# Designed miniproteins, single chains, continued (2), part 96

Each design is a single chain, and the fold is of that chain. pLDDT is the mean over its residues in the fold that is shown.

## One batch from the design tools (miniprotein)

Design m7339
Fold by ESMFold2-Fast:
Structure m7339 (fold): chain A 74 residues (1-74)
Amino acid sequence: SLSKEEVDKIIERTRGLVEQILNSDLPNEEKVEKLKLLKKEIDEVLESYELTEEQRKKLEELKKEIEKVIKELS
């Protein structure tokens, strides 16, 4: 299992990367591809590790945030 500290670090790092991608001067299509890779990383964590209900909820919420941003970009 992942520790609470490891899950919190994954969330913090991923949110920071989303912000960096959105604030970059990259084309929207390239931003979408980078965001899809981050979403895939979260999906892998959700599938590969046994998580507490709180940890799962936080990761699912982060995944929804990324999905919303992808839709807004195209």
Scores: mean pLDDT 85

Design m7340
Fold by ESMFold2-Fast:
Structure m7340 (fold): chain A 79 residues (1-79)
Amino acid sequence: SQQVRQLLQQAQDYIKKAQDYLKQGDAQKANYYARQASDLADEAKRLAQQQGDDQSVAQATALQQEAKKIADQATQLAQ
């Protein structure tokens, strides 16, 4: 659906922002954008599951995993 596609695109955009801030050493902003990406990917996954869209479920799951990885790295950087 258009809504699932938009949520996945927004999640991807926030993953990129989180990665960019992580590379800059900005742990707070990296964690913020990673969390936003995770929330968007979770919503996309929920809607895709309701629609039986296994491909979008897989994409959303991958984005959630990447967001968690960035958030974990940002937390370590902030120590």
Scores: mean pLDDT 89

Design m7341
Fold by ESMFold2-Fast:
Structure m7341 (fold): chain A 76 residues (1-76)
Amino acid sequence: SELAENFRLALERNFPKMPEEGKERLVRMFESLSEEKQKALRNKYPEAFTKNANLATLVSFIAELTIEYEKEHRVR
């Protein structure tokens, strides 16, 4: 999806030292969420999906993504 691609680019720009595997894992976590959850995260953190994404916004976004991913996948 366009959102997943934009998120990957934001990770590449802001976390250049993160292994590619780690970046791919975060993108896959986002894509594994329901469409409703993906839209909610985009609406809360629109900057995380743009070239203007900054480190602080991405850290906050990743923390919330991880919480939402755990909620969905702990219950399955």
Scores: mean pLDDT 81

Design m7342
Fold by ESMFold2-Fast:
Structure m7342 (fold): chain A 121 residues (1-121)
Amino acid sequence: SPELENFLLELVQEVLESPDPVEAAASVTDKLAQLSESNKEKLINFSKALTLALREAGYSVPEPLSDGDIAASPTALAIRLASDFLVAKQTPDGPEILASVLSELGFSKQTIDTITQLLSN
């Protein structure tokens, strides 16, 4: 979805500008809240998959957000995504883990290549 892929590209730019996940998430929280229901579901599935992939690789990240936490706060989901993207940026295999999760969930090669290129620098 162009809407969801544009959202992720904006989140990556914010993560590049701020090491604080709360600050990085602040500019994208309203856009996250405005996503279509189907794109919100895809983003939630992506967030859960990314958190689990980072944990499986041995990184100290919190457990995936519950459906109740996500339903209560778009802000919580935005902060979790920013935090996991910062972990991916700060780790040697993080960009590869992120690319694998994006690919498994059917994101475009163009979006995957752009995100991984930005986070690898």
Scores: mean pLDDT 84

Design m7343
Fold by ESMFold2-Fast:
Structure m7343 (fold): chain A 100 residues (1-100)
Amino acid sequence: SKEEILKEFLEELDKIEEETLKKLKEIKEKVKANPDTDINEVMKEVQKVLDEYSEKVNKLIDEYLSKVKPTKEDVEKIFEKLSEINDKINKEIDEIEELV
């Protein structure tokens, strides 16, 4: 039961990750296609994606914590996964910043 709830949490987090990275890659491709793109507008779009990511992750965490008290091992798994996602997001942002 706790293991199943954690599994569902991690599967939803994977979907949020995939959607967020897809949106950042779409911004990157738009910048590549239009060299005259305003950097301030690009960074504003990036920030909107990051805000949506944070809102979805916070909602998912709140929902998870309403259903179960996580073990230390569960917390460590969640933290590790969030850290990995953060690294991937930062890499995509760095690549966008290098294009502008």
Scores: mean pLDDT 88

Design m7344
Fold by ESMFold2-Fast:
Structure m7344 (fold): chain A 91 residues (1-91)
Amino acid sequence: MEEILKRKLELLKKATEIAKNSGFTEEQKKELLDYLKRLRSLGSGELSKHPELVKALDELEEAIKNASTENPDEKAFKEIMKLLEEFGRGE
């Protein structure tokens, strides 16, 4: 169980790092934020027990909201989507 939590935190931290160093279109931001909303809904019971995961999700959400829209990075968008898919499958 501890190893799963650590892996999930590492996935979210990696996604946040990518988001802080990348740009997205408004549509890509909406897709990422909608996906995060679904992950929070599906994992609400476990998230209530793990405040570090909630904090990491909040930090990722803010990084996405604050990302530039001038030079969208399709590869960064796809990599974050893959990391979030791995996060959601980790249980």
Scores: mean pLDDT 82

Design m7345
Fold by ESMFold2-Fast:
Structure m7345 (fold): chain A 65 residues (1-65)
Amino acid sequence: SMVEELLEKAKKKVEELFKTKSLSDVNIEVSRFLTEALKTLSLDDVRKIALELQELIGELEEKRE
């Protein structure tokens, strides 16, 4: 599924960004990605991706502390 492929790509990018960037910068990049995804995916699919990425961000922030 294109949704699953884009989600996996986004998760890998978020994990990579967390190694070198601030939480604010990661959130900006995620917002840009979601805006681009709206050009090809439905709003419901983009919402699902957004929720999964926010969950990952929370997990990575906890591991960082």
Scores: mean pLDDT 81

Design m7346
Fold by ESMFold2-Fast:
Structure m7346 (fold): chain A 73 residues (1-73)
Amino acid sequence: SMKELEEKIELILRAVELAYKKENPEASEEEIEEILELLREVIDKAFATNNTPETKERFDKLVEESKKLLAEA
């Protein structure tokens, strides 16, 4: 469902935010928001152009890795 997809995208964005803040402690909130917005656009475009089972499997793996990163925090 669209809701499940949105929740998965949100997990990825939160994991990227956490990782970016750890590597770039001097980054402003504005810089982080710009990066997350760009990443969201890339994800949205990827789903618009590729809806194969392989793409879904890859996305599910990214969600799993994102959950691991968030759990480590």
Scores: mean pLDDT 80

Design m7347
Fold by ESMFold2-Fast:
Structure m7347 (fold): chain A 58 residues (1-58)
Amino acid sequence: SLQQYTALYLIEVEGLSPAEVGKRLGISAQTVIQRLREAREQGITVDEAEAFMKENGL
């Protein structure tokens, strides 16, 4: 999902905290942590997240 790719990218590539990502996405830090876990469990890679962000102009 958009939140899974965005959370993975902003945390792993940009080095933002879950609280900072939550502010950017308009969701709680707990939801960001949940989306990050879901991205990892689904096997979404940092490279895939970066490509998704660039392709979607985010």
Scores: mean pLDDT 82

Design m7348
Fold by ESMFold2-Fast:
Structure m7348 (fold): chain A 92 residues (1-92)
Amino acid sequence: SLRDYVAQLLRDALLGTTDPSRRVPASLAEPFRRAAERTPNPKAKAFLLELADLAERGSSESEVGELIRKMRQELSSYDFGLAVDLLLAEAG
């Protein structure tokens, strides 16, 4: 499922084990945008919208993974956790 793919992508991103030859599906753009609409944190919203843009452009899992790691570093644990929960809910 799309949710299972997102969960695996998040795990691989945080472990630094994303596949540079694999492209993220464009179908992830809408889950990222919907998660962005639901987050109260403007910085989390900005990251989620940038992730949506990367997905829409067919960016690599490595590019998406780098942005997820940056998001994890720049957000509080609470705001990062909320963004992840919202994304998984919107992915199905």
Scores: mean pLDDT 90

Design m7349
Fold by ESMFold2-Fast:
Structure m7349 (fold): chain A 84 residues (1-84)
Amino acid sequence: SMEERVRVRREAVDLISEMTKLMKEAIKKYPNDPKVQELVKKMQKIISELVEALRTASVDEMRERIEQAKKELENLKKEFEKIK
C-alpha cells in the first residue's frame, strides 16, 4: 500500500539521519583517526545504498535493506565505542 511505502521511507530517512549524526560526532571527536575514517567510509556506503533503495526498491526490498542497515549500524556503534 502507499501508506506502507511512506512508513518504510520514513524509517529509511530516520536511519540515514541517525547514521549522519553518529558520523559527525565521531569525526568531531577524532578528526584524524584512520580507524574513524574507515568506519565513516563504511557508514557512507550504507547511507548511499539506503538512498538508492529509496529511489528504486520495492517496499519489501526497502524493508530488507533497512533491517540489514540496522544490524550494520549496531556493529558500527560498537566499533566507535572502542575508539579512545
Scores: mean pLDDT 84

Design m7350
Fold by ESMFold2-Fast:
Structure m7350 (fold): chain A 87 residues (1-87)
Amino acid sequence: MSPKEANEIREELEKKVSEMEQKRDAGEATEEDLKLMEEYKYAANLLSSEEQAVLGIERAKEMKEQLDAVESRAANEAAGQEAKLAS
């Protein structure tokens, strides 16, 4: 049960890393986006060890929630700026 939950969280974290890498490749990544990418990678790595996966699930969830909140705020702010500049 716990290892399956850890794998689901890790998949979500890896997806976020891929999204940030796409932003970087598009030249849209900010310094904060690059830091978020590193934090998502770190959180995913915490779940790579079978022993750490069980112990790290709660921490990984908390980190993901915090990182998702920061990403959402940054995305909303960027979308607002693009809307103003897309004239």
Scores: mean pLDDT 69

Design m7351
Fold by ESMFold2-Fast:
Structure m7351 (fold): chain A 105 residues (1-105)
Amino acid sequence: MISEDERKRILEEIERLLKEAVEHYKQAMENKDNPEKRREHLLKAERYIDKAALLAVKYNLSDEEIQAVLDRVLAELPEEYREIGERIKQAFLDRVKVLKELEKA
């Protein structure tokens, strides 16, 4: 069992990684006329989501802790980026589910 201070640092790191994913997804949308740059940013966004999901599963974070981080990430986004935030949230939650199911096997 990790300490409360260590748990707080893990939650802060997940929040940081998810904010990076949102930023790269925004950049992918801005580069719709450049398929190569768009793909690069989408792959970076996926990598940040994967890192965040791996931390959540590795440290056995509760659904409540995960939801609190997601709520903070979404609350800091401008209204124009709310749809991007919801997509990143769903991708993160889906990745956490997949990793948890693989760990049970």
Scores: mean pLDDT 84

Design m7352
Fold by ESMFold2-Fast:
Structure m7352 (fold): chain A 68 residues (1-68)
Amino acid sequence: SLEEVEKELKELLNELNKVSSPEEWDAFIDELAALSAEARAAGWSRLERGRKAKEFVAQKLEELKKKQ
């Protein structure tokens, strides 16, 4: 559901924030904002955009954990 996706996205964003430097966090948020804008322009639903955002954040979190 949309509610579950948005809850999971918030939890992933909180984890990403804890393990990111301020510079990394700013870059991730800029990328996420660009992704969201492109998806809106393409006509994606709120649920589809939420799922894509969740995927993006989860990938960045795993990459950062593996690097350090």
Scores: mean pLDDT 81

Design m7353
Fold by ESMFold2-Fast:
Structure m7353 (fold): chain A 78 residues (1-78)
Amino acid sequence: MLAALEQEAEQLLQLLDQILPPSDPRRKQWTQQIQDLLAAIRAAQAAGSPQTPALLQELQQFLQNLRNSLLQDGLNPR
């Protein structure tokens, strides 16, 4: 469900804000990527686009990859 993915995305955005300094380029890049995907999904849903499920899957995969990357870099979020 989109609402659950939006909640997960917001939690990861808050986590990035807490564990990465504001000057870290990864924080800006990852924040922008999450926001861009959320905007694309909302636009696709509003348009009734058949791409909406693919965009939801892309966001879910991105969030999972981001969590895995943070864990591997020793940035243990929780």
Scores: mean pLDDT 77

Design m7354
Fold by ESMFold2-Fast:
Structure m7354 (fold): chain A 77 residues (1-77)
Amino acid sequence: SEIDKVLEEFRKLAEEALRRIDAATTPEQIDAVVLEFYRRAVELRRKLEELGATPEQIAEFDRLVAEVDARARAKRA
């Protein structure tokens, strides 16, 4: 389904963001990755809502956002 394609695209985006956060050497680099990720996440979340994604599917999406946030926070600590 189109919803499954958007979710798969977002999983790959999250994996790339996590990889880039792990490679970052400054807080500014982490912030840049997170900002880029959030801009794309907002677009994809809106597409999921337009496609009629269930609350459970949106929750899975939001869990991936939380994983990226957690990795960025851990890297800065």
Scores: mean pLDDT 87

Design m7355
Fold by ESMFold2-Fast:
Structure m7355 (fold): chain A 81 residues (1-81)
Amino acid sequence: MEHGLEVARRIGRMFALGLDTGERMVELERQGKLEEAERLREETFRDEVERWGLDESEQELLRKMIEMGYKIQKFLEELRE
């Protein structure tokens, strides 16, 4: 039996991290800190991989979650009227 609850919690954590990281990246980009935004993405990815011992498929999922979170936060910024 695979630990379905553990998998769900892991995915939820990655999604939440992606949204949080994306929000911070968009804030840095708004301040003109483009290199700092990209560094935050890579540092967040590396730290999470090391913290949880993520395998290659989990690393791919994490990169996609961070990208999705960034795109969501970018879209939400553009909708602020």
Scores: mean pLDDT 82

Design m7356
Fold by ESMFold2-Fast:
Structure m7356 (fold): chain A 94 residues (1-94)
Amino acid sequence: MDDQELLELGSKLDNAYWSAVYAAMNGNGKETALYLESAKEYGVKLAELAGNKDAAEEVRKLTDEAIKAAEEGNYGEAIDLLTKAVNVVDEAVA
């Protein structure tokens, strides 16, 4: 496990999370979806690097559901799902 790679991906995930929240608050569905896709990429990679395949699969499912919610204009649901995905990542790397 590369601790430096985990820290770099964690920072990228944190930035993607807050960028998605901000875009969602402004009703920007396109930007929200793009940041959710970035959060999915970083979150799945973090869980995989932590050796937790079940967490990686759960993060992928939650972020895919969040992207669909954002595409439907359900920004609150999208951010709730993203928050659940980030919590799964945090538990996997703890």
Scores: mean pLDDT 86

Design m7357
Fold by ESMFold2-Fast:
Structure m7357 (fold): chain A 75 residues (1-75)
Amino acid sequence: SAMEELDRMMEATNLIHKALKTGEIDKAAEELAKKSSLESVYEAARFIIGMYGPEVEEKVKELVKKVEELKKKLK
């Protein structure tokens, strides 16, 4: 449902936000790979970049690439 989709996006958004705040990019990527779909991660990444601007874009893109690689290994 739309509400469940929003909840999943919010969970992914919270993990990305925490990673940016703590610098724990690898830990956040592992949690995102286990708990979130790639679609939720992409939507959360777009939301964070939109909110904080280009300054966080490189770190968010790095995090997304790490999630993609981890999900590829877990398949």
Scores: mean pLDDT 81

Design m7358
Fold by ESMFold2-Fast:
Structure m7358 (fold): chain A 92 residues (1-92)
Amino acid sequence: KEEFKNKFLKEAAALLREIADAFAAGDTEKALQYNEKLRNLVAEALSKDPSLEPIVKEINDGLVKAAQDHATPAERAEALRQLADEVESKVK
């Protein structure tokens, strides 16, 4: 349970960093592919452990905010890296 949560958090943070790196590189297609992988990871994690719902909401809210509040790909990449750090900080 805590072990599964830690694995999920590490994988989610890694995918957020990949999305950030793709945006920074201007590779929108690759960013969308990693975002799809993250969406699938989140859906699978919730189906196995519904107690992850608050963390999933935090990730989704962070992704929406990064898209709405940042004008440049570099600023969006930085916001996503900050979100990844926040998610990874919850690993015990």
Scores: mean pLDDT 80

Design m7359
Fold by ESMFold2-Fast:
Parts: C-alpha cells; sequence; structure tokens
Structure m7359 (fold): chain A 71 residues (1-71)
C-alpha cells in the first residue's frame, strides 16, 4: 500500500539522520517533526489529494530541510 511505501521511506530517512546527526536532542527533534510530516502526508493520501510518489517527494524534501535546519 502507499502507506507501507511512505513508512519504509521514513525509516530510510531516519536511518540516514542517525548517521549524520550526532546530537541526540537534535535527532529527537528530527524524528518528531518527520513523524508529524508523515501524518500530514498520510491524511492527504487518504483524502485522495496526492499520489504515493508525491508523498515520497514531500517526505524527502522535509528531511533535507530539517537536516539543514538542525545542522
Amino acid sequence: SGRDVLRQELLKLVNEANEKIKDPEKLDRFNVRMGDKLAQILQQLDEGKISTQEGVDLLRKEAEKLMKELS
């Protein structure tokens, strides 16, 4: 399902953040904000407003933004 694809992408991005962000407090903020972003994307997917691929792209862009903000 699209939800499974998005969850797997989040796990991949969290693993990448674990390698790059050495501060546990900053890593926790990354994880919380990414969880919130996934919830927003899943709501839009459920409402038929976006595709799974658009959701993946949005999740990736949020991760890139947060990595820059928290580094």
Scores: mean pLDDT 87

Design m7360
Fold by ESMFold2-Fast:
Structure m7360 (fold): chain A 80 residues (1-80)
Amino acid sequence: TEEEAKEIIELVKARGEEAVEVAKTLSKEEAEKLRKEVEEQFDEDLARFKEKYPDFPEYIEEFEKIVEETLEKLEEIIKE
């Protein structure tokens, strides 16, 4: 349902924000490992989301945007 899709988007956003905050407390090596784990998990979760909610392209686009923004922020933290 649309309500379920929206709840998943909110969870994904919260998880991304948490990962960014955690990464700031980690060593560069640990942050690099976290980024890889987050990337792999998001790829799997997004694939499942597209299969379950193909009729909600707006939420798919929002999910993709959250993934992109989260990974960019993690990369910035690692470079510092």
Scores: mean pLDDT 82

Design m7361
Fold by ESMFold2-Fast:
Structure m7361 (fold): chain A 115 residues (1-115)
Amino acid sequence: LTPEDRAAYEAQLARMRAELPDALGRSSVTEGGGRAEVLVRFDIERNELLGGMASVGATPEQVARALAGALRDLIDSLTEEEIQKLKENASPELRELFEAGRNGDVERILEILRR
């Protein structure tokens, strides 16, 4: 993973992270549900994948595979209502990323991160 690829991936994931509150619904930002935990988990997985893997010279495919696992775990923590909100409110790119993660589609994750 080059420093340039890492910076691009961090920028894409940060953009998608910024979309998550709106995608999960704007009216309930604070206290008391899996939504807060979903956002925290996304931040942890993003930082660990890009920071840790880049520091050990991970390949783009290794980063995408780790991200697929993290996204799958994140989706498994969501309620059906939260999944439905993501389908309705998320950008096409965020929806594609979550679908690729759910399916373990490493190739599609790489395509999205390179956009």
Scores: mean pLDDT 66

Design m7362
Fold by ESMFold2-Fast:
Structure m7362 (fold): chain A 100 residues (1-100)
Amino acid sequence: APQLVVTLPASEVTVYEGETVSITAKVSGAEVISVTALLNNVLLPSSRVSIEVDKANGTVTVTIHNAKLEDSGTYTLVVTSADGQIAEGSVKLTVLPRPA
C-alpha cells in the first residue's frame, strides 16, 4: 500500500555562520499538497528561510540564507498528501561561529 514517507539524507548538518545551507528531503508514496517547516516545534517566520516543493521529483528543499547562530536547532518538515496522509522528518542544524 502506498504510504507517505519523508526521508532526510542526514540526521544532522553543521555549517558556519554566513553560509547558505540547503536541506533536501525526499518524499515518496503519495502526492504532496502542503509542507510546513518548524524550528524547535515553532513555525518558521524567517525571511531568510525558503521552502521549495518539487512535486515532479518528489523533493522538498529548505534553504537557509545567511545562516546565523540563532538558526541552530531541530528542523521538522511536516508533509501532507492529497489522500490525507501526514508524515514528518527532522534534521538537526548546527551553525558554528566563523573560525578566527
Scores: mean pLDDT 77

Design m7363
Fold by ESMFold2-Fast:
Structure m7363 (fold): chain A 65 residues (1-65)
Amino acid sequence: KIVSIESAASILMVAAQMLGEDARVTVLGKEVLVPADPEENLRRTKEVQELIRKSLETGEEQELK
């Protein structure tokens, strides 16, 4: 199971915010922009955590179609 990815995603988003730089991460086949702006960063963090949460609950990786 994917148990540490939520922490990894959150750390990346916080790092982008602290550095004042936008970052891009790929989560479950979906590219997510992680902006340095705190409000946008928080919104993206929630999106990433939701994708991971659903993947863990179904026992399968979430796939885009």
Scores: mean pLDDT 60

Design m7364
Fold by ESMFold2-Fast:
Structure m7364 (fold): chain A 77 residues (1-77)
Amino acid sequence: TMEELRRRVAEAMAEELEKKGHKEIAELLRRLTELELAGQGRSPEAKRIFEELQKKVKELGKEEWKEIVERAAEKLE
Protein backbone atom coordinates (compact mmCIF):
# COMPACT_ATOMS: atom_id res chain seq x y z
CA THR A 1 0.00 0.00 0.00
CA MET A 2 0.97 3.67 -0.24
CA GLU A 3 1.45 3.84 3.54
CA GLU A 4 3.83 0.85 3.45
CA LEU A 5 5.88 2.43 0.65
CA ARG A 6 6.03 5.75 2.51
CA ARG A 7 7.27 3.97 5.66
CA ARG A 8 9.91 2.07 3.68
CA VAL A 9 11.18 5.29 2.03
CA ALA A 10 11.42 7.13 5.37
CA GLU A 11 13.15 4.15 7.02
CA ALA A 12 15.70 3.84 4.18
CA MET A 13 16.53 7.55 4.47
CA ALA A 14 16.73 7.34 8.28
CA GLU A 15 19.12 4.37 8.05
CA GLU A 16 21.45 6.30 5.70
CA LEU A 17 21.33 9.31 8.02
CA GLU A 18 22.30 7.06 10.97
CA LYS A 19 25.19 5.51 9.01
CA LYS A 20 26.59 9.03 8.47
CA GLY A 21 26.26 9.88 12.19
CA HIS A 22 23.08 11.98 11.89
CA LYS A 23 20.97 9.96 14.35
CA GLU A 24 19.04 13.01 15.57
CA ILE A 25 17.92 13.90 12.02
CA ALA A 26 16.95 10.25 11.43
CA GLU A 27 14.77 10.27 14.58
CA LEU A 28 13.07 13.54 13.54
CA LEU A 29 12.33 12.07 10.09
CA ARG A 30 10.82 8.91 11.63
CA ARG A 31 8.66 10.95 14.02
CA LEU A 32 7.40 13.25 11.28
CA THR A 33 6.57 10.28 9.03
CA GLU A 34 4.56 8.55 11.79
CA LEU A 35 2.63 11.77 12.48
CA GLU A 36 1.85 12.18 8.76
CA LEU A 37 0.67 8.55 8.45
CA ALA A 38 -1.53 9.05 11.56
CA GLY A 39 -3.19 12.06 9.91
CA GLN A 40 -1.37 14.48 12.24
CA GLY A 41 0.89 16.03 9.57
CA ARG A 42 -0.66 19.48 10.10
CA SER A 43 -0.46 19.41 13.91
CA PRO A 44 1.67 21.99 15.82
CA GLU A 45 4.01 19.13 16.80
CA ALA A 46 4.50 18.06 13.16
CA LYS A 47 5.18 21.69 12.15
CA ARG A 48 7.82 22.03 14.89
CA ILE A 49 9.53 18.79 13.83
CA PHE A 50 9.41 19.85 10.16
CA GLU A 51 11.06 23.21 11.00
CA GLU A 52 13.81 21.49 12.99
CA LEU A 53 14.35 19.01 10.12
CA GLN A 54 14.65 21.85 7.58
CA LYS A 55 17.20 23.60 9.80
CA LYS A 56 19.33 20.48 10.29
CA VAL A 57 19.15 19.46 6.61
CA LYS A 58 20.29 22.98 5.62
CA GLU A 59 23.23 22.63 8.06
CA LEU A 60 24.19 19.32 6.34
CA GLY A 61 24.38 21.03 2.95
CA LYS A 62 22.92 20.18 -0.46
CA GLU A 63 25.60 17.66 -1.51
CA GLU A 64 25.36 15.64 1.72
CA TRP A 65 21.54 15.50 1.55
CA LYS A 66 21.61 14.48 -2.12
CA GLU A 67 23.96 11.58 -1.33
CA ILE A 68 21.67 10.36 1.49
CA VAL A 69 18.61 10.49 -0.81
CA GLU A 70 20.43 8.68 -3.63
CA ARG A 71 21.72 5.91 -1.32
CA ALA A 72 18.24 5.44 0.15
CA ALA A 73 16.71 5.21 -3.35
CA GLU A 74 19.24 2.52 -4.35
CA LYS A 75 18.15 0.40 -1.35
CA LEU A 76 14.50 0.51 -2.50
CA GLU A 77 15.30 -1.02 -5.92
Scores: mean pLDDT 83

Design m7365
Fold by ESMFold2-Fast:
Structure m7365 (fold): chain A 67 residues (1-67)
Amino acid sequence: SLAEELVKKYDKDGDGLVTAEELREALLDLGLSREQAEELIKKYDKKKTGYLTREEALAAIREALAL
């Protein structure tokens, strides 16, 4: 799926983590506003570390695609 492909692109180290910056760029490329992207990152970065797990990043991208 598109979401899975995007997560693989940004998870370059294969550690199952995506940075908030990389996810923001992906969300903006999907046509979201900066505000929508930041809200999704805050929603799924539950630990407030600036890193999202693969599952959290996939969930954020899937929610973005439903907007």
Scores: mean pLDDT 75

Design m7366
Fold by ESMFold2-Fast:
Structure m7366 (fold): chain A 77 residues (1-77)
Amino acid sequence: SKMEQLQAGLDKILEETREKLEKAKSIEEIQQIMQEALSQVRELAEQLGLTPQQIQDVEDQLLGRIYEMVQEIAKKR
């Protein structure tokens, strides 16, 4: 289903994003990693034929999860 493909793609993007964020050494690298993740999720959502509103919802979900990852990484440092 589209939902299963979306969830699998999001999980993969989030896993790769986490690994990159853990290795990031500057705020500029963090910004680049976040922008790459947003680009990947937009492309995935567009390929699955989601509406503009659904794409926005998925982007908001991704950003929320990335924010949580950044906080957890900062807490461990």
Scores: mean pLDDT 83

Design m7367
Fold by ESMFold2-Fast:
Structure m7367 (fold): chain A 73 residues (1-73)
Amino acid sequence: ATYDPETNTISGTAPAGSTVYVSQAGTDELWTAKAGADGSFTVTLPEKPTGTLYVVSVDADGNTSAPVAVDAG
């Protein structure tokens, strides 16, 4: 996953139709998106994040990915 500071957007790929969770290290902030049929997802953050974001995907069967660290800082 990658962070774009111009749009405050996290983007990447996950299994098609999975729910993507984005969390910010050291906070209770949690944002969600759904991966499209091609596996792509985008999450627009309401505020510029500080430090590390963690991205986890959960597929329709409840399988959870390992967390991916994204430096937003």
Scores: mean pLDDT 77

Design m7368
Fold by ESMFold2-Fast:
Structure m7368 (fold): chain A 105 residues (1-105)
Amino acid sequence: MREEILRLLERIRELAREIIELTRDDPELVAAARELLRGAEEARRAVEEEAPSEEIKLLLGRILALAGRVAALARARGDEETLALAEEIASLATRALELVLEAER
């Protein structure tokens, strides 16, 4: 379970870096994507350090909220590529959250 969550978080980090590269000329999108990357790095550290499941769920919830913000900004700009990447991040974060919830049963 932990290894699967760590793989999902690494993929989220890769996608967030791709958004930063694609949106480098948009300071607002870059700032939102950097905040998303930082959130994913914080969640990865919490999982590696075996933080309580409640803390991990809170951090994953933050990633979902930040991905939603990136998606909203991309949608406002007509940036379909960045929107698709943000939606993929939300899907991966949702899957990670489901794995944490299943481990509590």
Scores: mean pLDDT 88

Design m7369
Fold by ESMFold2-Fast:
Structure m7369 (fold): chain A 67 residues (1-67)
Amino acid sequence: SSMAQKTKEELDKMIAKLKKLIETDPMGKEMALIARGVFKAMAKSTTDPQVKAELEKGIAEIDKLLE
């Protein structure tokens, strides 16, 4: 859906910013954990399965950044 595409684009931009923050800011990992929690809550509350799938992909990408 067009909403899933917009969600993907917004998540990609936010994840890119979080990656830079983890590399440049001592609070970057804490901010990534907060963002992960927000995405998880959004994934549980959404009724659009394609939006949920994009949010779950974003969570997985944040998990990789935190390894």
Scores: mean pLDDT 85

Design m7370
Fold by ESMFold2-Fast:
Parts: structure tokens; C-alpha cells; sequence
Structure m7370 (fold): chain A 74 residues (1-74)
């Protein structure tokens, strides 16, 4: 449903913002930053798939989050 997709998008945005703040607050290596980004994007995709979100929709949300995270990764 659209309501589920909106909720999952909000959860993805919140998780992404928390990761960005964590990266900004901590002196993480590039490898550590990349590992955390990859882990978050994988978790978001898996959670959406488990809740019945179509793969194309899940990929769009994950890609939006990836682009946002790229602004903070050197």
C-alpha cells in the first residue's frame, strides 16, 4: 500500500540521517564509512522486501538514500 511505502521511506530517511550524524561525529576511516553505508542499504532493501515492497520500489528508495550518503563520503 502507499501508506506502507511512505512509512518505509520515512524510516529509511531517519536511519540515513542517524548514520550521517554518526559518521560526522566519529573519526571513521573511508573503509569503515563504506562498510556502514553498504550495511545500511542492505538492511533497508531486506526490510522492504520482507514487508512485500516490489523490488523496483525498494531499489528507488535505496538509491535515493545512497545518493544522500555519497555527499558525506570522500
Amino acid sequence: SMELIEKLREEAEEATEKLIEYIKTNKLSKDQQKALVDALLKELREDMNKRGVPEEVAEEIVEEMRKRLEEFIE
Scores: mean pLDDT 82

Design m7371
Fold by ESMFold2-Fast:
Structure m7371 (fold): chain A 100 residues (1-100)
Amino acid sequence: MKDKSLQQANEKADDYGKTSGKSLGTMGTSALTDPSLTPTYQKALDNNRKLGQQAGDLIQQMKNADDDTATRIAQQTIELMDKGAQELTDTANKMASEQS
């Protein structure tokens, strides 16, 4: 059902927003203490912005799709956000370890 798929995608978007905010905050702190990490932080910011745009486009496509297509797009959106969240977390941990 399209409404359930849209709800799942939006709930994942909210979860991603919390995870990305925390990870980018950690990266920002790392870059402030070691400016050599600034290019990695900048790339993470750019990647996060692009992912947000892609996820937004997918959610808009879901609103105009049939139930089967909406379910498929919801799965793609969730997978995109899960991958993005993992990449941000891994990068934040790596940057933090380089400061120790």
Scores: mean pLDDT 82

Design m7372
Fold by ESMFold2-Fast:
Structure m7372 (fold): chain A 84 residues (1-84)
Amino acid sequence: MLEKVIEEARRLLEEIIRLLREAIASEDPERRAELARRALELRAKLAELLEKNPELTEEVVEALRELLEEADALAEEAAARLPA
């Protein structure tokens, strides 16, 4: 099951990264907020996946470390560009 959990987590991270990149590139504050919100929903889904597989979490995190770091960096950048 490890490979399937990694693949699902990878897919969620790739979608989160895509949405955050679009949010950062958007000059429309409403669109930025919508894209960031959708990314947060996928982030919650990723958290649920890891919580359901606690014994695999360490291996999944190690396998996807670069994508997790990219998603976190993009989330920080997107948050800095959102209105208060």
Scores: mean pLDDT 79

Design m7373
Fold by ESMFold2-Fast:
Structure m7373 (fold): chain A 64 residues (1-64)
Amino acid sequence: GAALRAQAERDLEKAIEYAKEGKVNEADSYGARAVSLYGQAGGSEDEIKAVAERVKKAMEEAGI
């Protein structure tokens, strides 16, 4: 539902924020939650992959 999608978007934003701060464990935890919540909200396979890739790119750009 819309509430799960909104929470997923907040968790994705937090994952990217923590990645930029070099906080690997927090970035990974929030990223995993975002992917899970997008799936629970009925997100498409492509949408879920895009979310995971955004977290991965943020971590790679931060050097972690």
Scores: mean pLDDT 81

